# Designed miniproteins, single chains, continued (3): the designs that were tried, part 73

Each design is a single chain, and the fold is of that chain. pLDDT is the mean over its residues in the fold that is shown.

## One batch from the design tools (miniprotein)

Design m10519
Fold by ESMFold2-Fast:
Structure m10519 (fold): chain A 109 residues (1-109)
Amino acid sequence: SALCEEANALVKKGSDTDVQELLNLLKEVGQELTQGQIDEFRLAFLEHDKDKDGTLSAAELRTAASTVPELKDVNLDELISEADIDGDGTVDFKEFVTVVLRRKVCEAS
């Protein structure tokens, strides 16, 4: 699956990862996330960011993701482990959405 390989390469760039490129790959595998769905993810993330530091703990992220129907089929434990690049037990929104998009591309391709 060439699209899954491209998604993996984009995620490996870390802070240089372009979320728009991952959204384009998701469309190519016959799936889509609208800007409204991305905004819904952001609102759920912000509602559970009690520290207002821009990051969520694994427990807070699981709770936030449970409110979003598009995330019900995603293995959240694996996603959180993959997104926690710093190993400090927290995940920022860009890291979270990047890993979600990569997994959706790979599961569809």
Scores: mean pLDDT 71

Design m10520
Fold by ESMFold2-Fast:
Structure m10520 (fold): chain A 84 residues (1-84)
Amino acid sequence: MDEELYKKAVELRTLLFGPVDEKYKDLEKEVQELVEKNRDEVERLRAEFQARSDAYYAQHRDELARIEELGRISAAGALEALRK
């Protein structure tokens, strides 16, 4: 008797909330898929950005070294002029 009542209660819950539970489950799955897709895209963008960043720093390292050397020479020349 109580087991039959329990079965009927489960059936009624499934009938009443089944469509809502299904939609919620679909939304949760869709959100998870979007998160995973965004992870792959972010990882690809990070790798591309890192490669570009490394190339940029390599290129500007020489420029920065030349600017620093020019500044050092200019400062030394100014100090020598101040000595005289």
Scores: mean pLDDT 68

Design m10521
Fold by ESMFold2-Fast:
Structure m10521 (fold): chain A 79 residues (1-79)
Amino acid sequence: SELDEVEAELATLPAATSAELEALVALFRQIADSQRDDRQAAAVLRAWYRYLASDPNAPPEAIRAVLEALAEVLRRIEA
């Protein structure tokens, strides 16, 4: 499933927690919560992930943060 793919990618990223990571996760959760529904939230977070993954200057924390928010939305959709 898409959730399994996202969780597998998260497992390859550094597991270190930081204030920056927590702030970015909160930001992406806020972006998701501002959408009409969880499907639109997932679509917006997928677009952010594609953008961040294509930017060589993107901080690793931003990529992790968007994937954590996306996994949370996908868990709600699959519930």
Scores: mean pLDDT 82

Design m10522
Fold by ESMFold2-Fast:
Structure m10522 (fold): chain A 84 residues (1-84)
Amino acid sequence: SEGLRQAYLEVSDTLTKFLQGEISMEEAKERVIAGLQRALDATTDPSAQEEIRALIEKVKAAKDKTELVLGMNEAGGFLLRLVT
């Protein structure tokens, strides 16, 4: 799916920019949540939809850099599995 591929690229790019100090935690959260929401809209698999919703909540709940990086990495890995 083009929508899932685009969501993966957005999450991956956001993680890279955040790790390089180019964007704030709040900007990274906003971008990743938007990417995950696009992935949610692009899939019809109920189990994938449930996992994406869980990832959105995990990213929202991240209180520090370590938790956010772990959440973004998990989201990227999940989306990569959906597009490969």
Scores: mean pLDDT 88

Design m10523
Fold by ESMFold2-Fast:
Structure m10523 (fold): chain A 90 residues (1-90)
Amino acid sequence: SETAARIRGLIDTILNSPSAEERLKAIEELERLALENLDAVRPLLDEILAALTKAAEEDPSPEVREAARKARLTISTLDGIALIKEAVGL
């Protein structure tokens, strides 16, 4: 899917771009995609969370690390809420 290719491109940018600004924008775009359409990101959710965890722990920029921590929390919380809603029929 074009969306899956876009998500993989953003993950690659987060992990490999030499630009802190580009890594930050990629994190913001992944968070936006998850907030707008969780179902579109779900097939790649493990890859997204792994990339955000790595960025939160290892990125040389404190701003990128903080953005990755926040995005990881937001996306994982959003997925958890969706799973609870599905399980209880809400």
Scores: mean pLDDT 84

Design m10524
Fold by ESMFold2-Fast:
Structure m10524 (fold): chain A 66 residues (1-66)
Amino acid sequence: SREEEFQKLRETMKEYDELKEKLKEAIASVADNEEIIKLAREMKLGDSVIKRLLEELEAKRAAKAG
């Protein structure tokens, strides 16, 4: 039914929002590259975006070490 289609869409959007928040938290906490890559791939982010996220993460690690 149309109601089932709307429910499925809402559930998909909720799952995406949860992944987005996890990715945000992982970057803020300077998590491992593997964790960032897993979350980004689950969100279907492009390789260029993943590369940028990893560069940002390395910059944060360097700032923390200095």
Scores: mean pLDDT 78

Design m10525
Fold by ESMFold2-Fast:
Structure m10525 (fold): chain A 96 residues (1-96)
Amino acid sequence: MSKELQVVNAALTLVGAKTQIELMIRNDKVDWDLINEEIDAVISVLDTLIKVTTNPEAKSKLQSIKAQLQQAKKNKASPDVILGLIDQAIQVVLTL
């Protein structure tokens, strides 16, 4: 499986998670179980990218974002904080 396919899959997963969380905020229907599922999906694709990326700067940024998402999940951080972390992950994925 090519690195390109992993990057595309990660981008789609990140955009999907962002859209779902934005819709929850917009409709004032924040579901923390669903947010946790979206965070887990994002962490899963970040783990795959960390394994396959050879760019040290991108790898370091992805590891940092993953750690921050894990902490945000544990602490039930605001959805806006989670969206900011997903946006950071999208920016890194665009460099791969």
Scores: mean pLDDT 85

Design m10526
Fold by ESMFold2-Fast:
Structure m10526 (fold): chain A 98 residues (1-98)
Amino acid sequence: MEEIKEEIEKLLEENPELKEVLEKIVEELKPLAEKMREEGKSAEELLLEVIEYLGEKYGLPEEKVEELKEMIENKEDPTLVQALLTLYLLKTEVKKKE
């Protein structure tokens, strides 16, 4: 969704420090993605593991974690699920600063 990407860009522009959070997340996910790829896991299985890992580590609300998992189970576009996951992570980090 275009609106999700625009909201992410706006959050990053208003909170430049969140770019470092995203970079850290990418670095943390590299070993996990490589391991899952080597194990022959599907893209959907990898995305489910990523959602659980980031939800636990960054404290995403349980309802948001369930929403993202249901989207994968319903065969929603993985790019859309990744964008929503990113948005929810950034919103959670912003809320911690309030």
Scores: mean pLDDT 77

Design m10527
Fold by ESMFold2-Fast:
Structure m10527 (fold): chain A 74 residues (1-74)
Amino acid sequence: EVKLTKEEILQALERARELVEKNKSKIPEDVYKKILDILEQAEEEIEKSTDEEEQAKIFEEAGKEIQKLVDEIR
């Protein structure tokens, strides 16, 4: 069982943000703003956390929220 490190999770969030920004024209503005807000909040919470299990849960919750928003615009 390979758990992502804090650095790897933060890198994944950064990459997700870049992909969302690159695809801004393909995402409704309301959804785009919500996705960025979720990513920024998750990044701040992970940065403050020293517990790997908490970091993993924050990352998983952010991913689930973003997936729900993406599914709504299909």
Scores: mean pLDDT 79

Design m10528
Fold by ESMFold2-Fast:
Structure m10528 (fold): chain A 115 residues (1-115)
Amino acid sequence: MLAQIQQLANQTLARIQALLDAHMPDPAMRQRVLDAVRYLIDAIIEFAEHTPEMTLEQVQKMLEDIVAAVEAMLAEIAANPERAQTLVDLFAGTLLGLADMLRAIIELEKRNREK
């Protein structure tokens, strides 16, 4: 399972990198989005490792939802280019917040297993 999750994560990161390279000309904004996506995907992998009830299908859906969210952000930037920086900041901040929440849940699960 973990090897399959890692393969899906690598494929998802490659798809997102391609979308950003095609539609986001500012390299600093691309890097910020990619860093936030990587941070969230790393948190999802760690969460799946510590949550045996999670299925591969659930992880795959979470990764596909991230791709869909990136596509939606890029579509909104294309419609409103003047808001690109604000949209990137809000998007990246949201992904980082979700990742931190997952990591907090992982820490609770680790403590429960150590009892």
Scores: mean pLDDT 85

Design m10529
Fold by ESMFold2-Fast:
Structure m10529 (fold): chain A 100 residues (1-100)
Amino acid sequence: SEDDRLDELIRRALIEAALEFGLSEEKAERIAEAVLKLLRGEISAEEMVEIFESLGISKEEMIEILEKARERLLESLEDPNEKKLAEGMIERVITEIELS
């Protein structure tokens, strides 16, 4: 589905951004899963931050990874509506981290 496609694109962008930041593939996948769970309403922002901290990642480092993932995602998307939605989703995650 269209929602499943966007979720997979977000997952890929997060994994690639985390790998470029110097994280292992295992840590990158755990980050992507935590962000997607937050976006689905399956975990709280506090629980997501606890996952990042368990991986040795600070809030500031996670925001840098999310900003990089946003840039990669916007470069891979062609539909302006999907770009706006993806940008809004990542911005929401960043805001929730900053407020945690």
Scores: mean pLDDT 84

Design m10530
Fold by ESMFold2-Fast:
Structure m10530 (fold): chain A 58 residues (1-58)
Amino acid sequence: IDDIIKEIEKALSMPNKRIGRSLAAGILNRKFGIPLTKAMKEIEEKGIKGAIELAKKA
């Protein structure tokens, strides 16, 4: 799980914030089965903390 969190952090640190958020949401969807819309919303509201919380609940 730590490796996946690092991958999400890397995606969110990208210069293009739109692409970064899409990549992070895609990682959550592929690795944990979280719906893309839910992942995008949590990332927009809480950033990396939201992504980590979704990963823990999966």
Scores: mean pLDDT 76

Design m10531
Fold by ESMFold2-Fast:
Structure m10531 (fold): chain A 65 residues (1-65)
Amino acid sequence: MGKEAGARILGISYAIEAGESIELKEENGVLVATGKAKTDEQRALLEEGLKVLEEVIGAKGVIED
């Protein structure tokens, strides 16, 4: 279904609103979403965004400092 495109747009919108940047990469058919956080607050917001992306589009979430 075309749900993936809408979900990706929503996920990116969420990340932008949270003030975080997320890099999306595809490896062997698996979408990997990598975000960068420097504070506990940013990390919490990023973790929520990555969890949504994993649940909706099956992306693997990674958080870097």
Scores: mean pLDDT 64

Design m10532
Fold by ESMFold2-Fast:
Order: C-alpha cells, then structure tokens, then sequence
Structure m10532 (fold): chain A 98 residues (1-98)
C-alpha cells in the first residue's frame, strides 16, 4: 500500500508525486550528519499538506504529523521537509500508492 524510494533520485521523484497529492499518507526518514562523530536520524510520519518549493533536484513539502528523532524526542505538528538529490544525507520516502 506504500511506495518506497531509497535512492536520492527516486526520493525526489516520489516527493514531487507527494506534492501533487495533498492528504496522502507519507513517511520520511533522513540521516543527517551533525558532526564528524554524530549522525542524527529523524522520521516524519503523517500526511502531505502542500508543496513549499520545487527547484531542480530539490522538493520541499509541508507534512502534518509526528516527527521522531533518534535521540528519543518526539513532536506533533506541521513540518517542512526538504528532499534534495544532491544532498549527502540518506533519505527514504514512503508514500501511499492509492
């Protein structure tokens, strides 16, 4: 029931699909290097609200849901998520297919 993309190019394509489908369920997991010896993983689960910007290999989405970080923090609300194929960060997107 969920389409999954783990490569940078597929993630950007799926983010563009999400931008055109407000209301669909979405899950985004991103690993961000915050220092040479520390990586932070955050997961956003919720529904697509709207596209904030689309530019080349980059898509920014507004998602309504819950964010969870690998250090145990959780928050609910509206979140801006940037999907960038040129970013060194690892990103995985799962979007409701139908």
Amino acid sequence: HMKKATSPEEAVELAREAAKNPGKKIKITQEVKVSDDKTLTYTIEGEVVKALREEGNRVALEVKGKITTSDGKTEEGYFSVVVDADSPDKITIELEEE
Scores: mean pLDDT 80

Design m10533
Fold by ESMFold2-Fast:
Structure m10533 (fold): chain A 106 residues (1-106)
Amino acid sequence: SKVKEIVDSLGEEFKEMVKKEAERLGITEDQLLRIIEAQLGANGLDPEKVLPLAYELAKKYNIPFLDALAIVSLTARILNEKDVTLKQAEPLVERALKEGLLGGKA
């Protein structure tokens, strides 16, 4: 799948993040990647743009990868599904953390 190819290209740290997310949810990595592919497809989002951005958000804010992916997807919708930057996504993730909506550390 395209999502699998992107995960393989982004390196071992990203692969470890995906693995830990799958373990947290009690599913296989393959199942998680298929769920991600289906969700991105349903929202008309480009995985080559969305996955690296979600990875950077997850690392920066120490939140689960799927939470970061949800923030990126919602930000794209708010901006009428245009290309999303880290700076455009950060206000929403910071607000979600303050509201206690994300599994962030601290």
Scores: mean pLDDT 78

Design m10534
Fold by ESMFold2-Fast:
Structure m10534 (fold): chain A 71 residues (1-71)
Amino acid sequence: MSPLELLRKQTAELEADPRVPQALKDEIREQLRRFEQLVAEKAPPLDITKEMFRYLALVSEAYLAKKSGVV
């Protein structure tokens, strides 16, 4: 599975999880879209890397939200 396919699958799983806030889901989707666009445009590696780290930070926040919502 390509790295991009893994990110898309992860984003879809987070979107399906009711424990993740809707605002965070929206930010993750927009960040993935921006990352995919930079990869498609063959942007400089530094720019692609910065958007990747931002995406990973949002995904980490989503996983923390899932753990904090332990009922």
Scores: mean pLDDT 78

Design m10535
Fold by ESMFold2-Fast:
Structure m10535 (fold): chain A 81 residues (1-81)
Amino acid sequence: GPGTVTITRTLTYKGKTGTVTYSVTGDPTPTLSTEMREAPSLDLKADSLHISGATTPPVVSVTAADANANAALQAIEGEAA
């Protein structure tokens, strides 16, 4: 059945750490794994999230705990556009 998995991770952006929380909702409850990745063009080291087990497209929410994490998320969104 449907469920939510929450994971908190540390990233490094422009030489400073930041904390992000991911909430992933899917049906059935998804399985999460992480792999650290570097984006040198952004001066970013952050976890890439691997989502498996859900047959319905999962809904992903991300929350920045600090200003540096928020800046990193803005940089990631800019690259994804």
Scores: mean pLDDT 78

Design m10536
Fold by ESMFold2-Fast:
Structure m10536 (fold): chain A 57 residues (1-57)
Amino acid sequence: SELRKTLLELFKGSSETVIDIIRQRQAQGLVPQDVADRYIALNQATIKELEAEIKRL
């Protein structure tokens, strides 16, 4: 459905934004490297899952 596709694309965009924020905070010394790497990896895994679902629609 169109709504489902829109929501999946929105969730993907949200995960991409979170990665950008984490990288920005890491560059500012506000987030340790290991914490940044962990949460970036989790968000990247989410993006991959969402892309697979969008492709299946």
Scores: mean pLDDT 88

Design m10537
Fold by ESMFold2-Fast:
Structure m10537 (fold): chain A 96 residues (1-96)
Amino acid sequence: MEEFKKLLQEQTENLVALAKSKQGNPSPQLIQQFQDKVQRFLDLAKRTFPPDMYQLIQDSLNTWQQAIDTYKPTDEVVEQMIKAIEELEEKLGNLE
């Protein structure tokens, strides 16, 4: 759990910084892919984690969405956010 929290916090810090530094207009299709990934991951997290951890995950992913909305980052940054969710899914499969 602590390693997962650390990964989530590190990813959030890095992705917000990238969104802020690499501003552009992300494609609506890519934003939709990100939102679809977020929803699927949240559905998995709700079944897997206790409420406190689920809330932390939801808050973190909301922060990523807010970074997209606020900074309007490039497609490259949104693709990195999608990849970060995939990494969280992989880590979830290896949690004890």
Scores: mean pLDDT 84

Design m10538
Fold by ESMFold2-Fast:
Parts: C-alpha cells; sequence; structure tokens
Structure m10538 (fold): chain A 60 residues (1-60)
C-alpha cells in the first residue's frame, strides 16, 4: 500500500493531477479520503526530482 501512496504522490507532484487516485482507491479497496490525505502529505515532502525518479520506476 505504501508503494501505491508513493506512486500517486509522485504523479501529483509531477503532473499536478489526481486522475489516478480514484482508480487506485477502488482497485485496492481503500477509502478515497484517507488515501488522498496520505498522498497529499507525501507529495508535500517530495522533491520534483525524487517524484520524477519514482514516476519513471512506476511507468507514469
Amino acid sequence: KEDVIDKLAAHIKVEKSTSLLADEAKLNGLDIKELANEVAEKAKNMTVEEAEEIAKKYGI
């Protein structure tokens, strides 16, 4: 689940888009509000360079 948060945080940081959030929440049976809060906090602490590296690893 932490991998999902890292992937979504990197996507938000680089693309400034939450388009993957709802799909990942549904696929993993997670509460969308809880996931959104965790992803937002992770993205705040992530640099653009770190986010780009993570995005490449997950193919986004």
Scores: mean pLDDT 75

Design m10539
Fold by ESMFold2-Fast:
Structure m10539 (fold): chain A 63 residues (1-63)
Amino acid sequence: SAKEQARETVDELLEKGLTPEEAYFKVLTEVQKKLASGEITGDQAREMIREAKRIVYKRLKEE
């Protein structure tokens, strides 16, 4: 699902040593590009951004 793809992307970026904020902006940029190209719907874009934001905020609180 779009939510699972966003989670996997954030996890991969964090594994590569990006900060939670950097991972969030990377996902946001990729989602915007995919939305502009028609690869995803607006609903999928919202779901992906929401999931990425959830993970990032959780990490910021726990670190």
Scores: mean pLDDT 80

Design m10540
Fold by ESMFold2-Fast:
Structure m10540 (fold): chain A 106 residues (1-106)
Amino acid sequence: GKTLSYEVTDADGLLNALRQAVRDKVDRLIIRFRGRAEDLAPAGRAIFRGLVDIAENNPGIKVVIEVLNEEGELLARDEVTLRSVKEGINVGIATALRMIGLSLDL
């Protein structure tokens, strides 16, 4: 199966990576976010929108999301298979809330 991996630092990079995964019909998407605290909440919103879009257009995709601080320490990691739009919504909300929570713990 086709796997794509992206390292992104902000919400725009994240959203672009998610849109490319939809266009390329990948089987597995790995996103590593490493950015500033002020970028975490915007990135969380981008993840929600992107995961819903991917779930709708490429059902069955496996997604790995890693969130790191500026020092490269792993703060959160989620691995999920998006079989439906409902799963995209549920995972997107959970991931967005986690990233927003991390931005508040600074």
Scores: mean pLDDT 79

Design m10541
Fold by ESMFold2-Fast:
Structure m10541 (fold): chain A 81 residues (1-81)
Amino acid sequence: MSIDELVEEIREKIKKYMPEVSEENIDLFLESIRQTFERLVAAGVPQQEAAEKLFEYVDAIINKASSEEIKAIQEEIYELL
């Protein structure tokens, strides 16, 4: 999956499940996702694994997981860097 495809899939998910989020906030979030994906791939993480971790993170946010669960996923992502 290309980074552009990943970003657009995440945009569609946010718009579908969190329609109250402004376009500006979606754009800022997606820029963070793009940067994190590029850093993971540059660190040697396979593109599929990087994409799966970012989707896991986005799904946790959409499903309103606890702050502790979201932080745990963020820490897993940072450990891959």
Scores: mean pLDDT 82

Design m10542
Fold by ESMFold2-Fast:
Structure m10542 (fold): chain A 59 residues (1-59)
Amino acid sequence: DIDEMKRLLNAPETDKTTGELARRVFLAAIDGVPPDALPLVKEVYDKLDEMIIKMLKSS
């Protein structure tokens, strides 16, 4: 939904990474995805989540 996208764009964040931003944008994009593609899109989102966690833990 557009409203959700606006919240993601306007939401204040301290340490926003490209991956984290992409993850939030991806959440909004998923809402507009047809059911046929939902499983694939969800898998990509899960991988993004893992990447973000990896970045946070990677040191």
Scores: mean pLDDT 57

Design m10543
Fold by ESMFold2-Fast:
Structure m10543 (fold): chain A 100 residues (1-100)
Amino acid sequence: VEEDLELLKKEDTPEARMQLRLAQALEEVIALPEEEQRRLIKEALALKPEELEELRRRAAEGDPRAVRLVVTKILLEKAKKEGKTEEEVLEELVKNKEKL
């Protein structure tokens, strides 16, 4: 949400900066072709805990690929907690692409 991004920009904290990066990466992921979205989902699901920690460090350093994988993993973990399937996550991404 645009209003949430403006609030985060006013807060000069490491958490606010990370949330802004994740929000920007989410918009980029939504804009990707379905084929690329499927590849990101597969890569995020295949991540080992140690690989995820390395990606989180790289995302904090501003690595665009690392930020995209981290945001995709966060979406998948949120969906799992809400009882959604991987296919439902992909459907939500495709649906949001049409609204951009």
Scores: mean pLDDT 70

Design m10544
Fold by ESMFold2-Fast:
Structure m10544 (fold): chain A 70 residues (1-70)
Amino acid sequence: GWSLEPVSDFEDRLVLRGKNEEEIEKVLRWLEEQGIRPLARRRVSETEVELLLSSAAAVGLASVFVFGEY
């Protein structure tokens, strides 16, 4: 699954959790295809990645929810 939480008035943290590395890479590729570019990226494990997004990018992501089934 994935979760989005505010870090500041201008930035939100998106946490991606998958069953394996391939699932994470698939979600990351989809975000790039939607034009969502993270300010920073940190890999926590093979199945977990943290992205720092601008609030504008986070609002854009929230309006899509196409992969809410993860």
Scores: mean pLDDT 68

Design m10545
Fold by ESMFold2-Fast:
Structure m10545 (fold): chain A 91 residues (1-91)
Amino acid sequence: MSLQRVETSGTATVVGTATPAPDMEKLTLILRDASGEVLAVAQSDGKPVTVTVTLPPGGPRLVTLDFYEASDQLGVDRLVSTEEILVVASP
């Protein structure tokens, strides 16, 4: 899993990527802000997945990427890893 900032004119784009392990069939990526509000979600059925959010100009913001593995047997998604990045969208 990786979390990267890509600068665009007047905005910052945050890109989260994950590649499932060979035995993982379903995964979910969730981008959240510092309050825990969901900014973007992407799902995959055993393929590499990318989630993207574009942030408007503004001061520093903490963005969190959560990686979940779906488990049909447990009826719950398992949190596999979390990454954090501080983002500043310059004008």
Scores: mean pLDDT 70

Design m10546
Fold by ESMFold2-Fast:
Structure m10546 (fold): chain A 70 residues (1-70)
Amino acid sequence: GPPLSEEERQKRLEEAKKIVDEYNKMLDDIVKAAETGEKSLEELAEMAREFYSKRDEYIKAVNELLKEKL
């Protein structure tokens, strides 16, 4: 059969890693902004909304990476 499955698998893993990294960075940015007081409560709430809106995507990405380890 065509070798597309292996390339597709690698692409999905790379995308999953990117999603996980971006989500972890968003959390770090929110925590740092809250700790430093550099952001208003409104800005922190907006950052938190964006973070929570991406939670399902993050969980799917984590599951994709975990499936590769099983």
Scores: mean pLDDT 79

Design m10547
Fold by ESMFold2-Fast:
Structure m10547 (fold): chain A 86 residues (1-86)
Amino acid sequence: SISDPVLQLEIGLALELMRVAIADLIARNHKDYEEAIRLLREAARRLEELEEEARKVSPELAEEIREARRRVEERIREMEEKLREA
């Protein structure tokens, strides 16, 4: 059901992955690394909140969200290097 707390967390994860995709598009097509970093930092922050909520209802989903956040943190470091080299 759409009112399922696990489904709500899965929707939250999907929305943050969409934010990451938008940040990637901005960086790739417009070379706006500052805006890309801003969006990625917001995604990382929201994923941290989702991970804490997921730990209460689904340890498996919490691990998936934690892994997604780790990948976003790596993307932030890559974009920060691009910004420094610009």
Scores: mean pLDDT 88

Design m10548
Fold by ESMFold2-Fast:
Structure m10548 (fold): chain A 86 residues (1-86)
Amino acid sequence: SEIEELTQKAVEVARQIRAGDLSKRPEYTSLLEEIARKTLKERGNTKQADELANLIRERHKLEEAGSDPEKIEEVRKKIGELLREG
């Protein structure tokens, strides 16, 4: 329930960022980290939670570095897939 609510909020924030509201990026990162922590506690699966956190950090680094939009989008798709499976 709580993880599902956080996931829905993260998807909505991600949609806003894609539409051009870049001020939502810190909120998105925080939501993904909270989802990872909750998922870790519920499933006892540290590896997937760590993978999600690593993808979040990778996307942030790519955006800060002004990297290829295609590479950023690939990481974003992986994040969305993990969030949907939680």
Scores: mean pLDDT 75

Design m10549
Fold by ESMFold2-Fast:
Structure m10549 (fold): chain A 87 residues (1-87)
Amino acid sequence: LEEELLKLTEEVIKLLEELGEEKMVKTLRDLKEQFLKERSLSSGILLALTVAIAAQYIAEHYPEKKEEAEKIKKRALELATRLTREA
C-alpha cells in the first residue's frame, strides 16, 4: 500500500514536472515528505486524495495526458478508499 502510494505520487510529480506545473509539484513533494515523517493513515489519505486532484487537473487541462491522468486518478481514489477502510 505505502509503496503503491509513493510510486503513484512520483508518477504524478513526473507528469507535472513535464507540464511545468511547479506549484503542484511542490505541494505533492511536501505532502509526500509529511506522509513519510508521520506514517499516519490521515497523511496517507490526504496524499492519495491530492494525487487524485492533481491527476484530474491534468486530465482537464492537458488532453495529450488525459488517459494517463485518468488512470492515475482512479488508482489514487482506490488507494484513498483502502486507507480509509483501514482507519
Scores: mean pLDDT 84

Design m10550
Fold by ESMFold2-Fast:
Structure m10550 (fold): chain A 99 residues (1-99)
Amino acid sequence: SEQGVREMAKLVIDLVRKASESLDPESRKRLEEKVKEIENALNNNSSIEEILRKMNELVELVSSDPKALDVLEKVLDSSKVSKMDRTVLEGFLARAKSS
């Protein structure tokens, strides 16, 4: 659903921001820049197609950065999120691993 895509994007933004302190400076800069693009798309009520495109770009960035992926997985593992939100975030990280 349209709302589900927006909610997924918000969860992923939150995960990256929580992980930011544990990321190396170069990984942090790249991921935070993409997160800002996604946040701006959400705030400007951009199309779901545009949000998904930017989310896919974030997946590609994480896929190309195994150290960032490891940090994101550890942060998610220690996070107090609902089982439903965890499933969504695990799906995002699994997609990054398969990209």
Scores: mean pLDDT 86

Design m10551
Fold by ESMFold2-Fast:
Structure m10551 (fold): chain A 80 residues (1-80)
Amino acid sequence: PELESLPPEVIQKRRELAREIVDKLEEALRRNALELVEFLVRRGASPSVIREMVADLDLPRDVQLRVAEIAGLPLPAAPA
């Protein structure tokens, strides 16, 4: 396996960096999703387009609710 070709110190540092990157990406995704929705609303995008884009981004529930408020979409229904 290619992973065995790397020194142990490099593997350890990559694991630490990967965890930090994931946390930062989640925060950036939340921020960018809200900015994107506001941009789309200003450009006159249809509610269906905004809904599809939000669904594709697999956003946390709290962010999905905030996006719905900004875009004037019906709140995502609780699963029946």
Scores: mean pLDDT 67

Design m10552
Fold by ESMFold2-Fast:
Structure m10552 (fold): chain A 76 residues (1-76)
Amino acid sequence: MEERERRIQELLERLREMQREWEERRAEWDREERVAFEKEMLRLQLEAARLLGSSKLDPAAEEEALARLEAALEAR
């Protein structure tokens, strides 16, 4: 079972680094780059939640959330 715990820790470390980069550098990116970064963070969060068995969001809901986020960022 430590294999699962190791994977969760690895994902959380990547998410922490990405969150820090997002907060520090998002203003330097264009809209497309910000959307791509947020999509990556959401996918990693979903993977971590699935490993923890705590995810209540199905894949279809996640994809719709990503599409909505993209539309919102495009509309400002």
Scores: mean pLDDT 69

